Designed miniproteins, single chains, continued (4). Designs and how they scored, part 28

Each design is a single chain, and the fold is of that chain. pLDDT is the mean over its residues in the fold that is shown.

## One batch from the design tools (miniprotein)

Design m13012
Fold by ESMFold2-Fast:
Structure m13012 (fold): chain A 64 residues (1-64)
Amino acid sequence: DPRLTPLQARVLVLLGTGPKSVRELAEALGVSQSTVSRHLRELERKGLVERLPDGRYRLNPNAG
């Protein structure tokens, strides 16, 4: 998707395997938790991801 950064695309691929915390994504991507949090916030604004009550993120099931 040309509207996504490479890091944002990798976040979406990882979340396709199930809900993940900021820490889990940061470890998998080799970046800081603050970097992951910023990209997750951008993806949430785009309606591509959703924050769960426990603080984990998942793919938005209504994102088409």
Scores: mean pLDDT 80

Design m13013
Fold by ESMFold2-Fast:
Structure m13013 (fold): chain A 85 residues (1-85)
Amino acid sequence: SRRFEAEQTLSLGRMFLTIAKMSEDDEAAAESLLRATRLFEEAGREPALREEAIAGLEEALRLAKEKGLTEVAEEIERAIARLRA
């Protein structure tokens, strides 16, 4: 059951990452990326999903850097570091 909940959380993270990619303004993109980051970090606490969650965070990080969202990128890098520790 916990793994199923983590899988749903991972899917929600991917959804918010997609919303961020489609967002025309930086504020909406930043908010969606931060939501995706929290969801991926939560899902990645399930060991079976850790690498998939990190992959999602790395994709979010790439988008944050492309959009020049420096503070969001720093938050994502911290989330990746926490999951790899």
Scores: mean pLDDT 89

Design m13014
Fold by ESMFold2-Fast:
Structure m13014 (fold): chain A 116 residues (1-116)
Amino acid sequence: MEEKRERLLEEVRAMVEAARGSDTAFAPDFNEEGELTRLDVLGWDPLAGRPVRMTLYPDGEEARVEPLDTPAQIDAAAAELKKRVDENPFLTPELKEEIKRVIDEARAAMRARLAA
């Protein structure tokens, strides 16, 4: 149990580091066994030319893609992801703050790009 949790936290830390400077943010959800059940990604879709929220499921369920066409939708998506990060019992306080910072950076980048 603890060894699986430590590996999971290491993977999440690697994802946070990879997301820094990419204008992309994420928020993971886990079940009681520490298995990833959902990953929300917030970023700019270069193919669609718009900001999107993408929900990924590791169990093989099809990904959901939601366009964020307004600054208000971008802000709402970022706020929801930050709330889920705060409510996540598997993340350390330090990791929660790092993920929320990446979410705020992605939000600011998407808002700036949408306004251009």
Scores: mean pLDDT 78

Design m13015
Fold by ESMFold2-Fast:
Structure m13015 (fold): chain A 56 residues (1-56)
Amino acid sequence: SLEDLERVEREAVRLLLNGEIKPADGETLMAEAAKRLGLDPEEIVKLFREAREKGL
């Protein structure tokens, strides 16, 4: 859901600011953050791509 995507985006920012991860790209960042929240990384990456295409 978009609510799950927003939760993952907040976690991704937290991980980057704390220097906990050094992702190669945005999709890798979203997948790693999703895994840490116990969410499906493939579904979150799909939602991330769709949100970007829609300008969200």
Scores: mean pLDDT 79

Design m13016
Fold by ESMFold2-Fast:
Structure m13016 (fold): chain A 105 residues (1-105)
Amino acid sequence: SPARERVLRKTLERLKEFISRLSELSPEEQEKAREEIVEETRRLAEEEGLDPELMAEVTESLLTLVTLLMRGEVTEEEVRAALATIRDPLIRAMGLELLEEALRV
């Protein structure tokens, strides 16, 4: 769906920005930024006629996975394995781009 691709692309941009600034944010600022990204994704999904809760859940799952990786709580191999279980090719590609961004920080 073109609408779904647009929402996912905008969400990816916000997630990449979050990752690039993660080291500069306090735990409280990180939580606020996560909430803002999830809320923006829900709003964008609603505007495009998509399921806002599904898009919010996808966004929260990707945020959690990347945050665990950046805390050293999971390995790159474990993240790649988790992403490989995602059947949606756009969401999988999005997750892989986020992984690459996290590995550069």
Scores: mean pLDDT 84

Design m13017
Fold by ESMFold2-Fast:
Structure m13017 (fold): chain A 71 residues (1-71)
Amino acid sequence: SIEELLAEIREILRKGGASEEEIEAILEAVRNGDLDTAERLLVRLYLQGKISAEQAARLGRLMREAAELLR
């Protein structure tokens, strides 16, 4: 479900040390189908060392899957 995908995205980001504000910004972009903004925010977290390359790849897949379910 979309709720389970968003919860998984939130959990990965929280464990990486993303702030609640950063997490909500990414989730809002995903809910709006704005994958360009979501991916830009994800890259920022990666460059800050808050997520690994493997986590970024997984998050990218989850975000695209969630956006597809919201079409």
Scores: mean pLDDT 85

Design m13018
Fold by ESMFold2-Fast:
Structure m13018 (fold): chain A 69 residues (1-69)
Amino acid sequence: SALDELEALLKELVERGKISEEEAEEILRLVRQGDADGAERLLLRLYLEGKISVEEANQLGRLLREIFA
């Protein structure tokens, strides 16, 4: 599922030291609560902070759109 793919990608980003476990858990919390705007805002923040690449941001954004469709 898109949620399983999102969780796997977030885990990989934590393992690579790109984002914190807390940041990954916060995205998953927002997704489980149905807060699409909150999840997208946090994703944008991670990108603007230089923590994730444009490719990673696009992949995460596509998964969020699929989950909330």
Scores: mean pLDDT 89

Design m13019
Fold by ESMFold2-Fast:
Structure m13019 (fold): chain A 82 residues (1-82)
Amino acid sequence: KKEIVRRYIEVGARLSLLLMRGEVDEEVKKKMETPEMKKLLEEIDRLILEAEKAIKAGDYEKAEELIKRAEELLKELEEKLK
């Protein structure tokens, strides 16, 4: 199921762009360094890692659930950084 792999790549790309913004924008960096945002980033990273393992194992059902959760948390993260 190529759609799940594409969504996984998109989630990773979105996270990478947010992390890069934190390196060049001091205001964004300060927001990302709060305990709330650090926990959110840690959970997203865990979900991405687990989704990668599920994809490699051919468990696309599990990968879809993990990716959906990561997408939800990324949306929350993006909203908090505004």
Scores: mean pLDDT 82

Design m13020
Fold by ESMFold2-Fast:
Structure m13020 (fold): chain A 67 residues (1-67)
Amino acid sequence: MKPLSLDEVGQLLADLARRAPTLEEFIKLAEELSKKHPNGEFFKMVAEALRAHLEGKDSSTPRTLKL
């Protein structure tokens, strides 16, 4: 299998955002993509970053999740 291009990564992330109405679903789908593709470590990193944000480790305020 060949590694994904930046455009393909962007397309897949946009598709995940469309299919996943919640951050938890988005994280789950990103983890599945990380297993499917040879350069899937990128999706794993994204999933970990989003999980940390969801858990409030990245955000300082639980009332406002947007930075």
Scores: mean pLDDT 67

Design m13021
Fold by ESMFold2-Fast:
Structure m13021 (fold): chain A 67 residues (1-67)
Amino acid sequence: SVEEEKERIRQRVYDLLRAAAQKRDGRPLTPEEVERIRAESDRLLAEAPVTEQQIKYRRKLEEEKKK
């Protein structure tokens, strides 16, 4: 659920950036442009990260999986 919420937020940011780029260029995005937009959305999400509790919870789950 936490990972699903993160993915939804990431997808929304990506969709907004992609729509803006398509409107600006008036053409389909190239794979290289898609990668750049994805990297930019990831960067923006890093500036507004999920709460410390959510990060700790995910880290705990990762440690559980290492068994």
Scores: mean pLDDT 68

Design m13022
Fold by ESMFold2-Fast:
Structure m13022 (fold): chain A 61 residues (1-61)
Amino acid sequence: MVGDLYRAVVDFPHGGPNGLNLRRGEVVEVLEVVDEHTLVVRSLATGRIGRVPTSVLERIE
């Protein structure tokens, strides 16, 4: 959900115009829920924003 913190469970390289590269263990904040399979998130490590599949993320709360 928006405002929740998630952790990348695998490395995720994504070179698309709305993509974000994640390393396993990176924490992201959810900014928007696009659909069942896609979130807009902000990396806490880099401050970068992008679309990421929900399947590569795990909620840390």
Scores: mean pLDDT 76

Design m13023
Fold by ESMFold2-Fast:
Structure m13023 (fold): chain A 50 residues (1-50)
Amino acid sequence: SAETEALIAEYIRGELSIAELAERLGLPASDGIARAERLIAESGLSYDFR
């Protein structure tokens, strides 16, 4: 879980795309982006895009 949280934090900082996040988490290619979006929502991590 700590590694997942760290990767989500990198995505929020703009260091990873959502596709790269999904790949780093080992999520299925067909559903990876949707799975990554769920993980971000469940973690409670978000940012305000200005």
Scores: mean pLDDT 70

Design m13024
Fold by ESMFold2-Fast:
Structure m13024 (fold): chain A 61 residues (1-61)
Amino acid sequence: MDAADYEAGVDEGIRRLAGSWLGLSDEEVERILRDPAARERLLREIGRRSREETERYEREL
């Protein structure tokens, strides 16, 4: 496996989730992905939202 392939998959995941969960436009997401520090912050935010959604779903079960 290549690290570049992994990063490309992560970036694609960010594009899909940022629109659905954070309400970001494709343009905003691409701008963030060009800045490594902003990309890391966005990944943390997506991870936080993912955990919050999972916990909310589990509480409803």
Scores: mean pLDDT 71

Design m13025
Fold by ESMFold2-Fast:
Structure m13025 (fold): chain A 88 residues (1-88)
Amino acid sequence: SAMEEEIRRLLEEAARLGKEAVEALEKGDAEKAIELAEEAARKAEEAERLARELERAGVDPERARAWAEGARRGREEARKIIEKAKEL
């Protein structure tokens, strides 16, 4: 469905941004790492919101719950990147 495609797209974008944030952190670019991690967190939050909407609607609730949990983990990883960058 269109909503499932959007969730997958948001999760893929969040993962890409998270990877770029880690790369910026490794290069010592704290400002860029924070910006990328914050964007990754926003994409993951949107994916979680849509996944929870599918879960409430009863549309493949097991898969929707898995996507929401994946998005939540992505947000937590982004938070860790931001914390590490602020220590630079």
Scores: mean pLDDT 89

Design m13026
Fold by ESMFold2-Fast:
Structure m13026 (fold): chain A 65 residues (1-65)
Amino acid sequence: MPRELLLAEAEATLMLMRAVVLDDRELAERVARAINEAQALAAAGKVEEAVELLRAAVREAREAL
């Protein structure tokens, strides 16, 4: 996998884990959806869109936490 995609997925996964630990169910669901959508985009060859989606989700999660 491209390194940027791997790093963005790792960051999003960390935000998901933080949301779960803090019992922020709505944020956890939003981040999980972003990860699933990004994985579908990457599978379709839209790697740049997948990275941008994950980075946006991470930024939004950091502002909410």
Scores: mean pLDDT 83

Design m13027
Fold by ESMFold2-Fast:
Structure m13027 (fold): chain A 95 residues (1-95)
Amino acid sequence: MRRRLEVETEAALVIMGISVALRFGNLSEEMKEKLRELADAIGAGDWERAIELARELIELAKKEEKTNPEEAKFAIKVAERAIEVAEEAIRLGLR
């Protein structure tokens, strides 16, 4: 399998996951803003910024988990996937 195609496919799936998360009525505006910034970074191929934003999103989601546990856990999984995809993209030297 071509690693580049795999990374591009996973990046698209992460952006789709962010789109789903943004439809949750219970997420804070701060969390939604961070999700939008993460999608923009991934779409731009700014992998180092995507890792930074995803880590910030995980910390924010952990704080909100007691209030919105399902939405917070989903956002954490999306952010963890974003980190994995971004790290692989950097390793492969992708734009």
Scores: mean pLDDT 81

Design m13028
Fold by ESMFold2-Fast:
Structure m13028 (fold): chain A 85 residues (1-85)
Amino acid sequence: MELEVTGDFKSSDIPKIVMALEKIGVKVLQFGPLGLPEDPEANLRLHIHATDGEYEILGEGNVTFEQVKEAVQSVVPSAKVEEIE
């Protein structure tokens, strides 16, 4: 599952999104600025378009699109989350 996330994000929100994903059962493998290396164990990738830069989160988990969207929106309620498979 590959997702594009846009909204009033800042770099300080990225660790909060990671924590929210971990609470729903996602194993976060890597997170950071755009250009993270490929991870063959990742089944979830978020591309986050923040106001202060571009970020990625790579994870593994048995989660639905709606669960990920709710986790992201728990940090930034105005977040737009779209699947880009």
Scores: mean pLDDT 81

Design m13029
Fold by ESMFold2-Fast:
Structure m13029 (fold): chain A 98 residues (1-98)
Amino acid sequence: IPGADEAFELRLRGEELYNRGDYEGAVELYREALALRPDDILTLINLGRVLAKLGKYEEAIKTYEEAKKLAESDPDEQTKATWVKLINKEIEELKKKL
């Protein structure tokens, strides 16, 4: 997939910024990673988590719902079930904040 290695590095840097408490910087890097690889479920989940840390609950839920839609299209039923379960938990927790 074109840009996959670059998208992966941007995701890792975003995770580093998240761990340092730079949530706005993490959002920027995750969005850049998604511009290169829009179907990266893990990057969408990471973006949803950092948006939630910023109090952007509606935006975080929409991002998780996008990740869920991609996960539901996965041909591997076990991988699909694992992602959908994780994403549903995050969505349910955030809906309680709205």
Scores: mean pLDDT 84

Design m13030
Fold by ESMFold2-Fast:
Structure m13030 (fold): chain A 76 residues (1-76)
Amino acid sequence: EAEELLRRAEELLRRAEEALRQGKYEEAARLATEAGVLAAKAYLLAETEEERERALEVMKRAQELGEQAKKELEKA
């Protein structure tokens, strides 16, 4: 379960980064939020330290990307 959630969170994070590059700030913020939620669930279900570290990294990147997208939306 944790591995599946991690892969989905990582994919959503990649899509969020792409949306941000394309100027789709609302989509980027939404995808980043979804990635963070899935990563947090993966952290709670993680059975290995490697899974926990990956989940924390995704949560950190998702939070940073979400804040960046939010700042761009405020400028619009």
Scores: mean pLDDT 84

Design m13031
Fold by ESMFold2-Fast:
Structure m13031 (fold): chain A 68 residues (1-68)
Amino acid sequence: KALEVARKRLEQVANEDGTITIDEAARIIEELTGVPLQKAREALKAKDKDGDGTLTIDEALEVFESFL
């Protein structure tokens, strides 16, 4: 149930190319799980292999799932 809500929320704020910024994803993780914003950002940055500050929705959802 929480994963479905997270997926929908991420999709709502995603860019046209299907990516989401680390800041946007971190706020959603904080809102839905209560995980501290900085901890969420660190986990998301670890998934950002290109260093461009964005993630795919699937990558952001994997990070969210790791905090459940």
Scores: mean pLDDT 78

Design m13032
Fold by ESMFold2-Fast:
Structure m13032 (fold): chain A 99 residues (1-99)
Amino acid sequence: MEAARLAALAATAAAAGDGEAAAAGFRRAAEAGGGVSPEEAEEAARAAVAAGPRGAMLAGGAAATAAGVMGALAKKGAASDGEAARMAAEAARKAAEAA
């Protein structure tokens, strides 16, 4: 849950076009979850913001969706912190690929 929440905050920075804040936020989300490389999460976030305003908006939407899904799974005891971090990093990568 912590990792998904941190990813949602990072997505807000990405939507604002702040690549440094977004990269730092996604890196923190990956570190909190422990399941995904912080370097990969950081790189994906930078790529999404560098793709321009549309890329940043997509990163924001994807991370918010991932946070919502992780919230639902956590209530059932099915999601781990590592899985939440993976979802956040994957959302950032998908946003970068779509941009």
Scores: mean pLDDT 59

Design m13033
Fold by ESMFold2-Fast:
Structure m13033 (fold): chain A 58 residues (1-58)
Amino acid sequence: MLYRAIKDQPKAGPFTLGLKVGDEVELLKEVSEDLVLGRNLKTGEEGYVSKSFLEEIE
């Protein structure tokens, strides 16, 4: 399932997914109601991001 970043998230640590608005994110695992493990398709990086930073596109 594909998502798009609607907020910037700086890479604050090794587990945080770095995002810029408009980046596409592949959902790898839903960890909780508010947290997912995703892959940024632009950078190839994997990390955790809040669902509130994402909108569903697929």
Scores: mean pLDDT 81

Design m13034
Fold by ESMFold2-Fast:
Structure m13034 (fold): chain A 65 residues (1-65)
Amino acid sequence: MVDEKEVKRALGEIYLGIANIDEQKGNLEGAIESYEKAVELFREAGDEEGAQWAEEKINELRKKL
């Protein structure tokens, strides 16, 4: 049986990667959207540390807008 939490954690990591690429391209709004998706997925996976890290990135990027 596929572990739903493991799948959600993996998706969260994928969205972190997408957000990082958007940051490098200067697409700060897109990066924030991808980090917000990662926060949702990490929380659903029970990864509070991952969620908090992504939220901190969102706060830093919002200060640059």
Scores: mean pLDDT 83

Design m13035
Fold by ESMFold2-Fast:
Structure m13035 (fold): chain A 64 residues (1-64)
Amino acid sequence: SVLEEADRLIDEIAEAVKNGDFEKAQELIEKFRELLKQMSPEEAQRAYDRLVEAIEKALKERYK
């Protein structure tokens, strides 16, 4: 499903951020934004909030 694909992308984005591959993270975020267009507004908001949280956690892990 689109929601499952979004969750996989969130995980891949978090790994890219943790590894310092910000170019890859940016490319994956662009793909994630395209998936958001296929969701309801509520689903898109929840997926976006999860992405932001995952990125924040990955950045904190990288710079600990």
Scores: mean pLDDT 86

Design m13036
Fold by ESMFold2-Fast:
Structure m13036 (fold): chain A 66 residues (1-66)
Amino acid sequence: MKLTKEEVRVALVHAANEPDLERQRAILEGVVALSDPETLREAIDEVLAQTTDPEKIAVFEEARAL
């Protein structure tokens, strides 16, 4: 029932590419609710390490703050 780290990473990238801010937020809330805190943290750290786009960084930091 919990998301794997790979599934979390895919969902985070999907959220970062979602142009509708309400849908983006819903995806992030869903990912946080369905993830173990440790898995979520690792996935966020991995996508942040690979991202230089400030708009995408803001989405991943939003996920971290939830």
Scores: mean pLDDT 82

Design m13037
Fold by ESMFold2-Fast:
Structure m13037 (fold): chain A 60 residues (1-60)
Amino acid sequence: SRLERLREEQLRAAELSRENARRLRELAEKDPENSHIYYSSSGIWEVARFVNEEIARRLE
């Protein structure tokens, strides 16, 4: 169904957002002078992950 495909798409988007947040935290460790930019960006991806997981939960 459309809803099942949308749910699966949201779960995949959440996983990609989680991976992006993780990689940005790794970059923050390698570039301490600019770490605040990487951590802020990582936070945005964490919010995106949460939103996508919440949408997927509501589509069950």
Scores: mean pLDDT 88

Design m13038
Fold by ESMFold2-Fast:
Structure m13038 (fold): chain A 73 residues (1-73)
Amino acid sequence: MEALRETSARMLVIAAMVSLDLGDAEAAIQSLRAAAELTSDPEARRLLEEAIEAVRAGDLERAKELAREAARL
């Protein structure tokens, strides 16, 4: 069911944002990756992939912005 996948993806994005607030970059990347795999929205997946790149670059503010945009889709 697509609706259950999207709900799970949104919960993982929220978990990633909490991990970013706590400074846990590895947990954030794992949650963002799982969310990207679950979402059926190509825009959301692209934003989540960009958020992972931002976390790896140390730009946590940009990562939170991208994750928030993905969660709105």
Scores: mean pLDDT 81

Design m13039
Fold by ESMFold2-Fast:
Structure m13039 (fold): chain A 58 residues (1-58)
Amino acid sequence: KEEIAKELKEIAIKIFKLKGASEEEAEEIAEGIVENVLEGGDLEQGLKEAKEALKELE
């Protein structure tokens, strides 16, 4: 669970940096995403969606 949350945060940071966000901005957004998913979302589904989004941007 902890490992999945960390991977999700790292991928989210990459995605938002590719979209033009600053490093600080991308980290803030990624923290919010991980917090939201931990509170009531599906970590595995969130990671899958993040990986697909990153694939489309690369």
Scores: mean pLDDT 75

Design m13040
Fold by ESMFold2-Fast:
Structure m13040 (fold): chain A 109 residues (1-109)
Amino acid sequence: MEELRYHATAAEFVVLSPAERAELERWVEEIMELRGAPEEVREGVRAMLAASDGVMAPATVELVRLELALLRAERAGDEEAARRYREEIARLEAEAEARGRAELARLRA
């Protein structure tokens, strides 16, 4: 369930325009294709995107963009770019996880 109060900063959520939503959906489809995701996984991901009804954290959009860039770098054999994208993704995920867990611990403990 989408609750703006899930995070301490509700301002982290944005409503994607139809064009931005279509771009995000295209990036997600490309990622699934590059990973060879089975149909069940694709349908599950599409269902999650539909459930969000265009409401997304900007960090989620940026992570999808970086994931696609990483997969393209790996396919091109650009080891330096791939390594940098992995480090960027890991850093953003660690930052988001640390913030989320700290807030969750405060709210549920």
Scores: mean pLDDT 74

Design m13041
Fold by ESMFold2-Fast:
Structure m13041 (fold): chain A 61 residues (1-61)
Amino acid sequence: LEKEAEERLEESRRLLEQLRREDPYLGEALLREFEEHREEALQNIINKLKLQEELKKEALL
């Protein structure tokens, strides 16, 4: 779960890096906010992944 959450977080960062190339002002602002709230985002993703696993056990999305 934690490794999957970290990979998801890194994927989000990658998308923000790409956005930064298309819109440097918006991308820079979002990247800085992402870095400042990185730990909170990681915890949030872990919690959501746990919830998704429970939903998959119920055969529901």
Scores: mean pLDDT 74

Design m13042
Fold by ESMFold2-Fast:
Structure m13042 (fold): chain A 77 residues (1-77)
Amino acid sequence: SADLEKAREYLEKAKEAFEAGDYEKAAEYASQAVRYARKAGDNRLAAEGLFLLSFALSKLGKNDEAREAFEQAAKLL
């Protein structure tokens, strides 16, 4: 589906941004990946996006938001 394709595209962009040290962009792209994965009903993709979002938020010092994203990801597994 188009939503599933967008989820994968944003997740790839989020990983690239994270590897480049651009944690703000990584969080933005990971959030988009989660949104589209949820629309597609793909719990594994949503969990992957949420874990990446959690790590990016941790790098930005947003520890409470990072914890929330991690806990949401764990519940989808």
Scores: mean pLDDT 91

Design m13043
Fold by ESMFold2-Fast:
Structure m13043 (fold): chain A 83 residues (1-83)
Amino acid sequence: MSQEEIDAEVEAALHEIRAAVAKLAGNRYLKQGKTDEAAKWYREAAEHYERAAEVLEQAGLSPEDIERFRKAAEEYRKKAEEA
């Protein structure tokens, strides 16, 4: 694995972590009935999953992870609209 490939995997992993944190925040606000705050955090989760997919796609890495991240992005985008 090249340094460029390692850098891309690290960047994608950081976006995945940020998406996970945003998802947890969204879930907590939703449980409190704070739907506007929940929607904001779900949008941030979707954006980070999309960025993770873009980074991997540009590096030509992990087609399976690209699909997984894009599916997650669509899911949290939908949750933001439904909140």
Scores: mean pLDDT 87

Design m13044
Fold by ESMFold2-Fast:
Structure m13044 (fold): chain A 66 residues (1-66)
Amino acid sequence: MRVEAMKLLATLLHNAGKLTEEQREEALRLAEEDPEEFVRFVARLLGVPPEAVRRAVDSIIANRQA
């Protein structure tokens, strides 16, 4: 569930024009291989704190469980 939420976040960010196609592909790999590095990678690209990325992932998880 958490990995799927991270993958969905990466896809949503790409659709919003915030990630390139290559950055989205890297984020999808990190979601499966290194979830902590996924958070840092996305946070760095967006210029936000890692906590903002974690909050976004948690929100996706919560919405999927409702």
Scores: mean pLDDT 81

Design m13045
Fold by ESMFold2-Fast:
Structure m13045 (fold): chain A 99 residues (1-99)
Amino acid sequence: SQLARDAESIAEALEEIARELPTASERERIVMAVAVALLGAALDFLASLAPNPEAAELLREAARLAREAAKALIEGDVERAKELLERAAELAREAARLE
């Protein structure tokens, strides 16, 4: 479905940000935090459209983790941000498999 493709694309974007994070400057981290917050909003939107309730719950949890990751990026906690981004991506992929 389109929702599954969109969730996979968001997961890939979160994984790419996590991969680039160890070498990112402070300015780049702030830009990444904005991008992650927008991806979190997109995950919440997909959750509202998801016909499968289990997929909707996974997408909402992924959105919550993305918001926490954005906060961690602003606070300079790179290791926590990376862990949260990787978890959010995995939940988004699991949601995609249910749709």
Scores: mean pLDDT 91

Design m13046
Fold by ESMFold2-Fast:
Structure m13046 (fold): chain A 61 residues (1-61)
Amino acid sequence: MKKVLLVVGNDREEAEKLAEELGKELGYEPLVVTGMSVEEAKELGRELEKEGYEVALLGVK
């Protein structure tokens, strides 16, 4: 099963840095989204889980 770290933030550069660092540390594939609410990202996470991914969600300010 593939592991995905879904990172949601308003600053793409900061979110990408955090996603890459934490993804490498925890063994998750980073996926960064911007311009999306935490609630919308949570729904995206559920869709990925239906496709067989293990999803961790991280919201950044």
Scores: mean pLDDT 78

Design m13048
Fold by ESMFold2-Fast:
Structure m13048 (fold): chain A 71 residues (1-71)
Amino acid sequence: SAEELRRQAEYLEEAAEALEKGDIEEAKKYLSKLPETLANNLLEMLKTQSNEFVAEALRHAARTLREKADA
């Protein structure tokens, strides 16, 4: 639903903001609220990529989900 997509975008945006502040634990909290497959993929990305890289990826994903919700 559109509501689910917007909620997921909010979690992605909160996680990105936490990563930009260096708060990895807060970011993991928000990522863990996403659907299991998406959450696991993003948590694995955090192990291998920089906080800056992951934050940008999360913001891009959030924008895509918001655009899809508004369609």
Scores: mean pLDDT 86

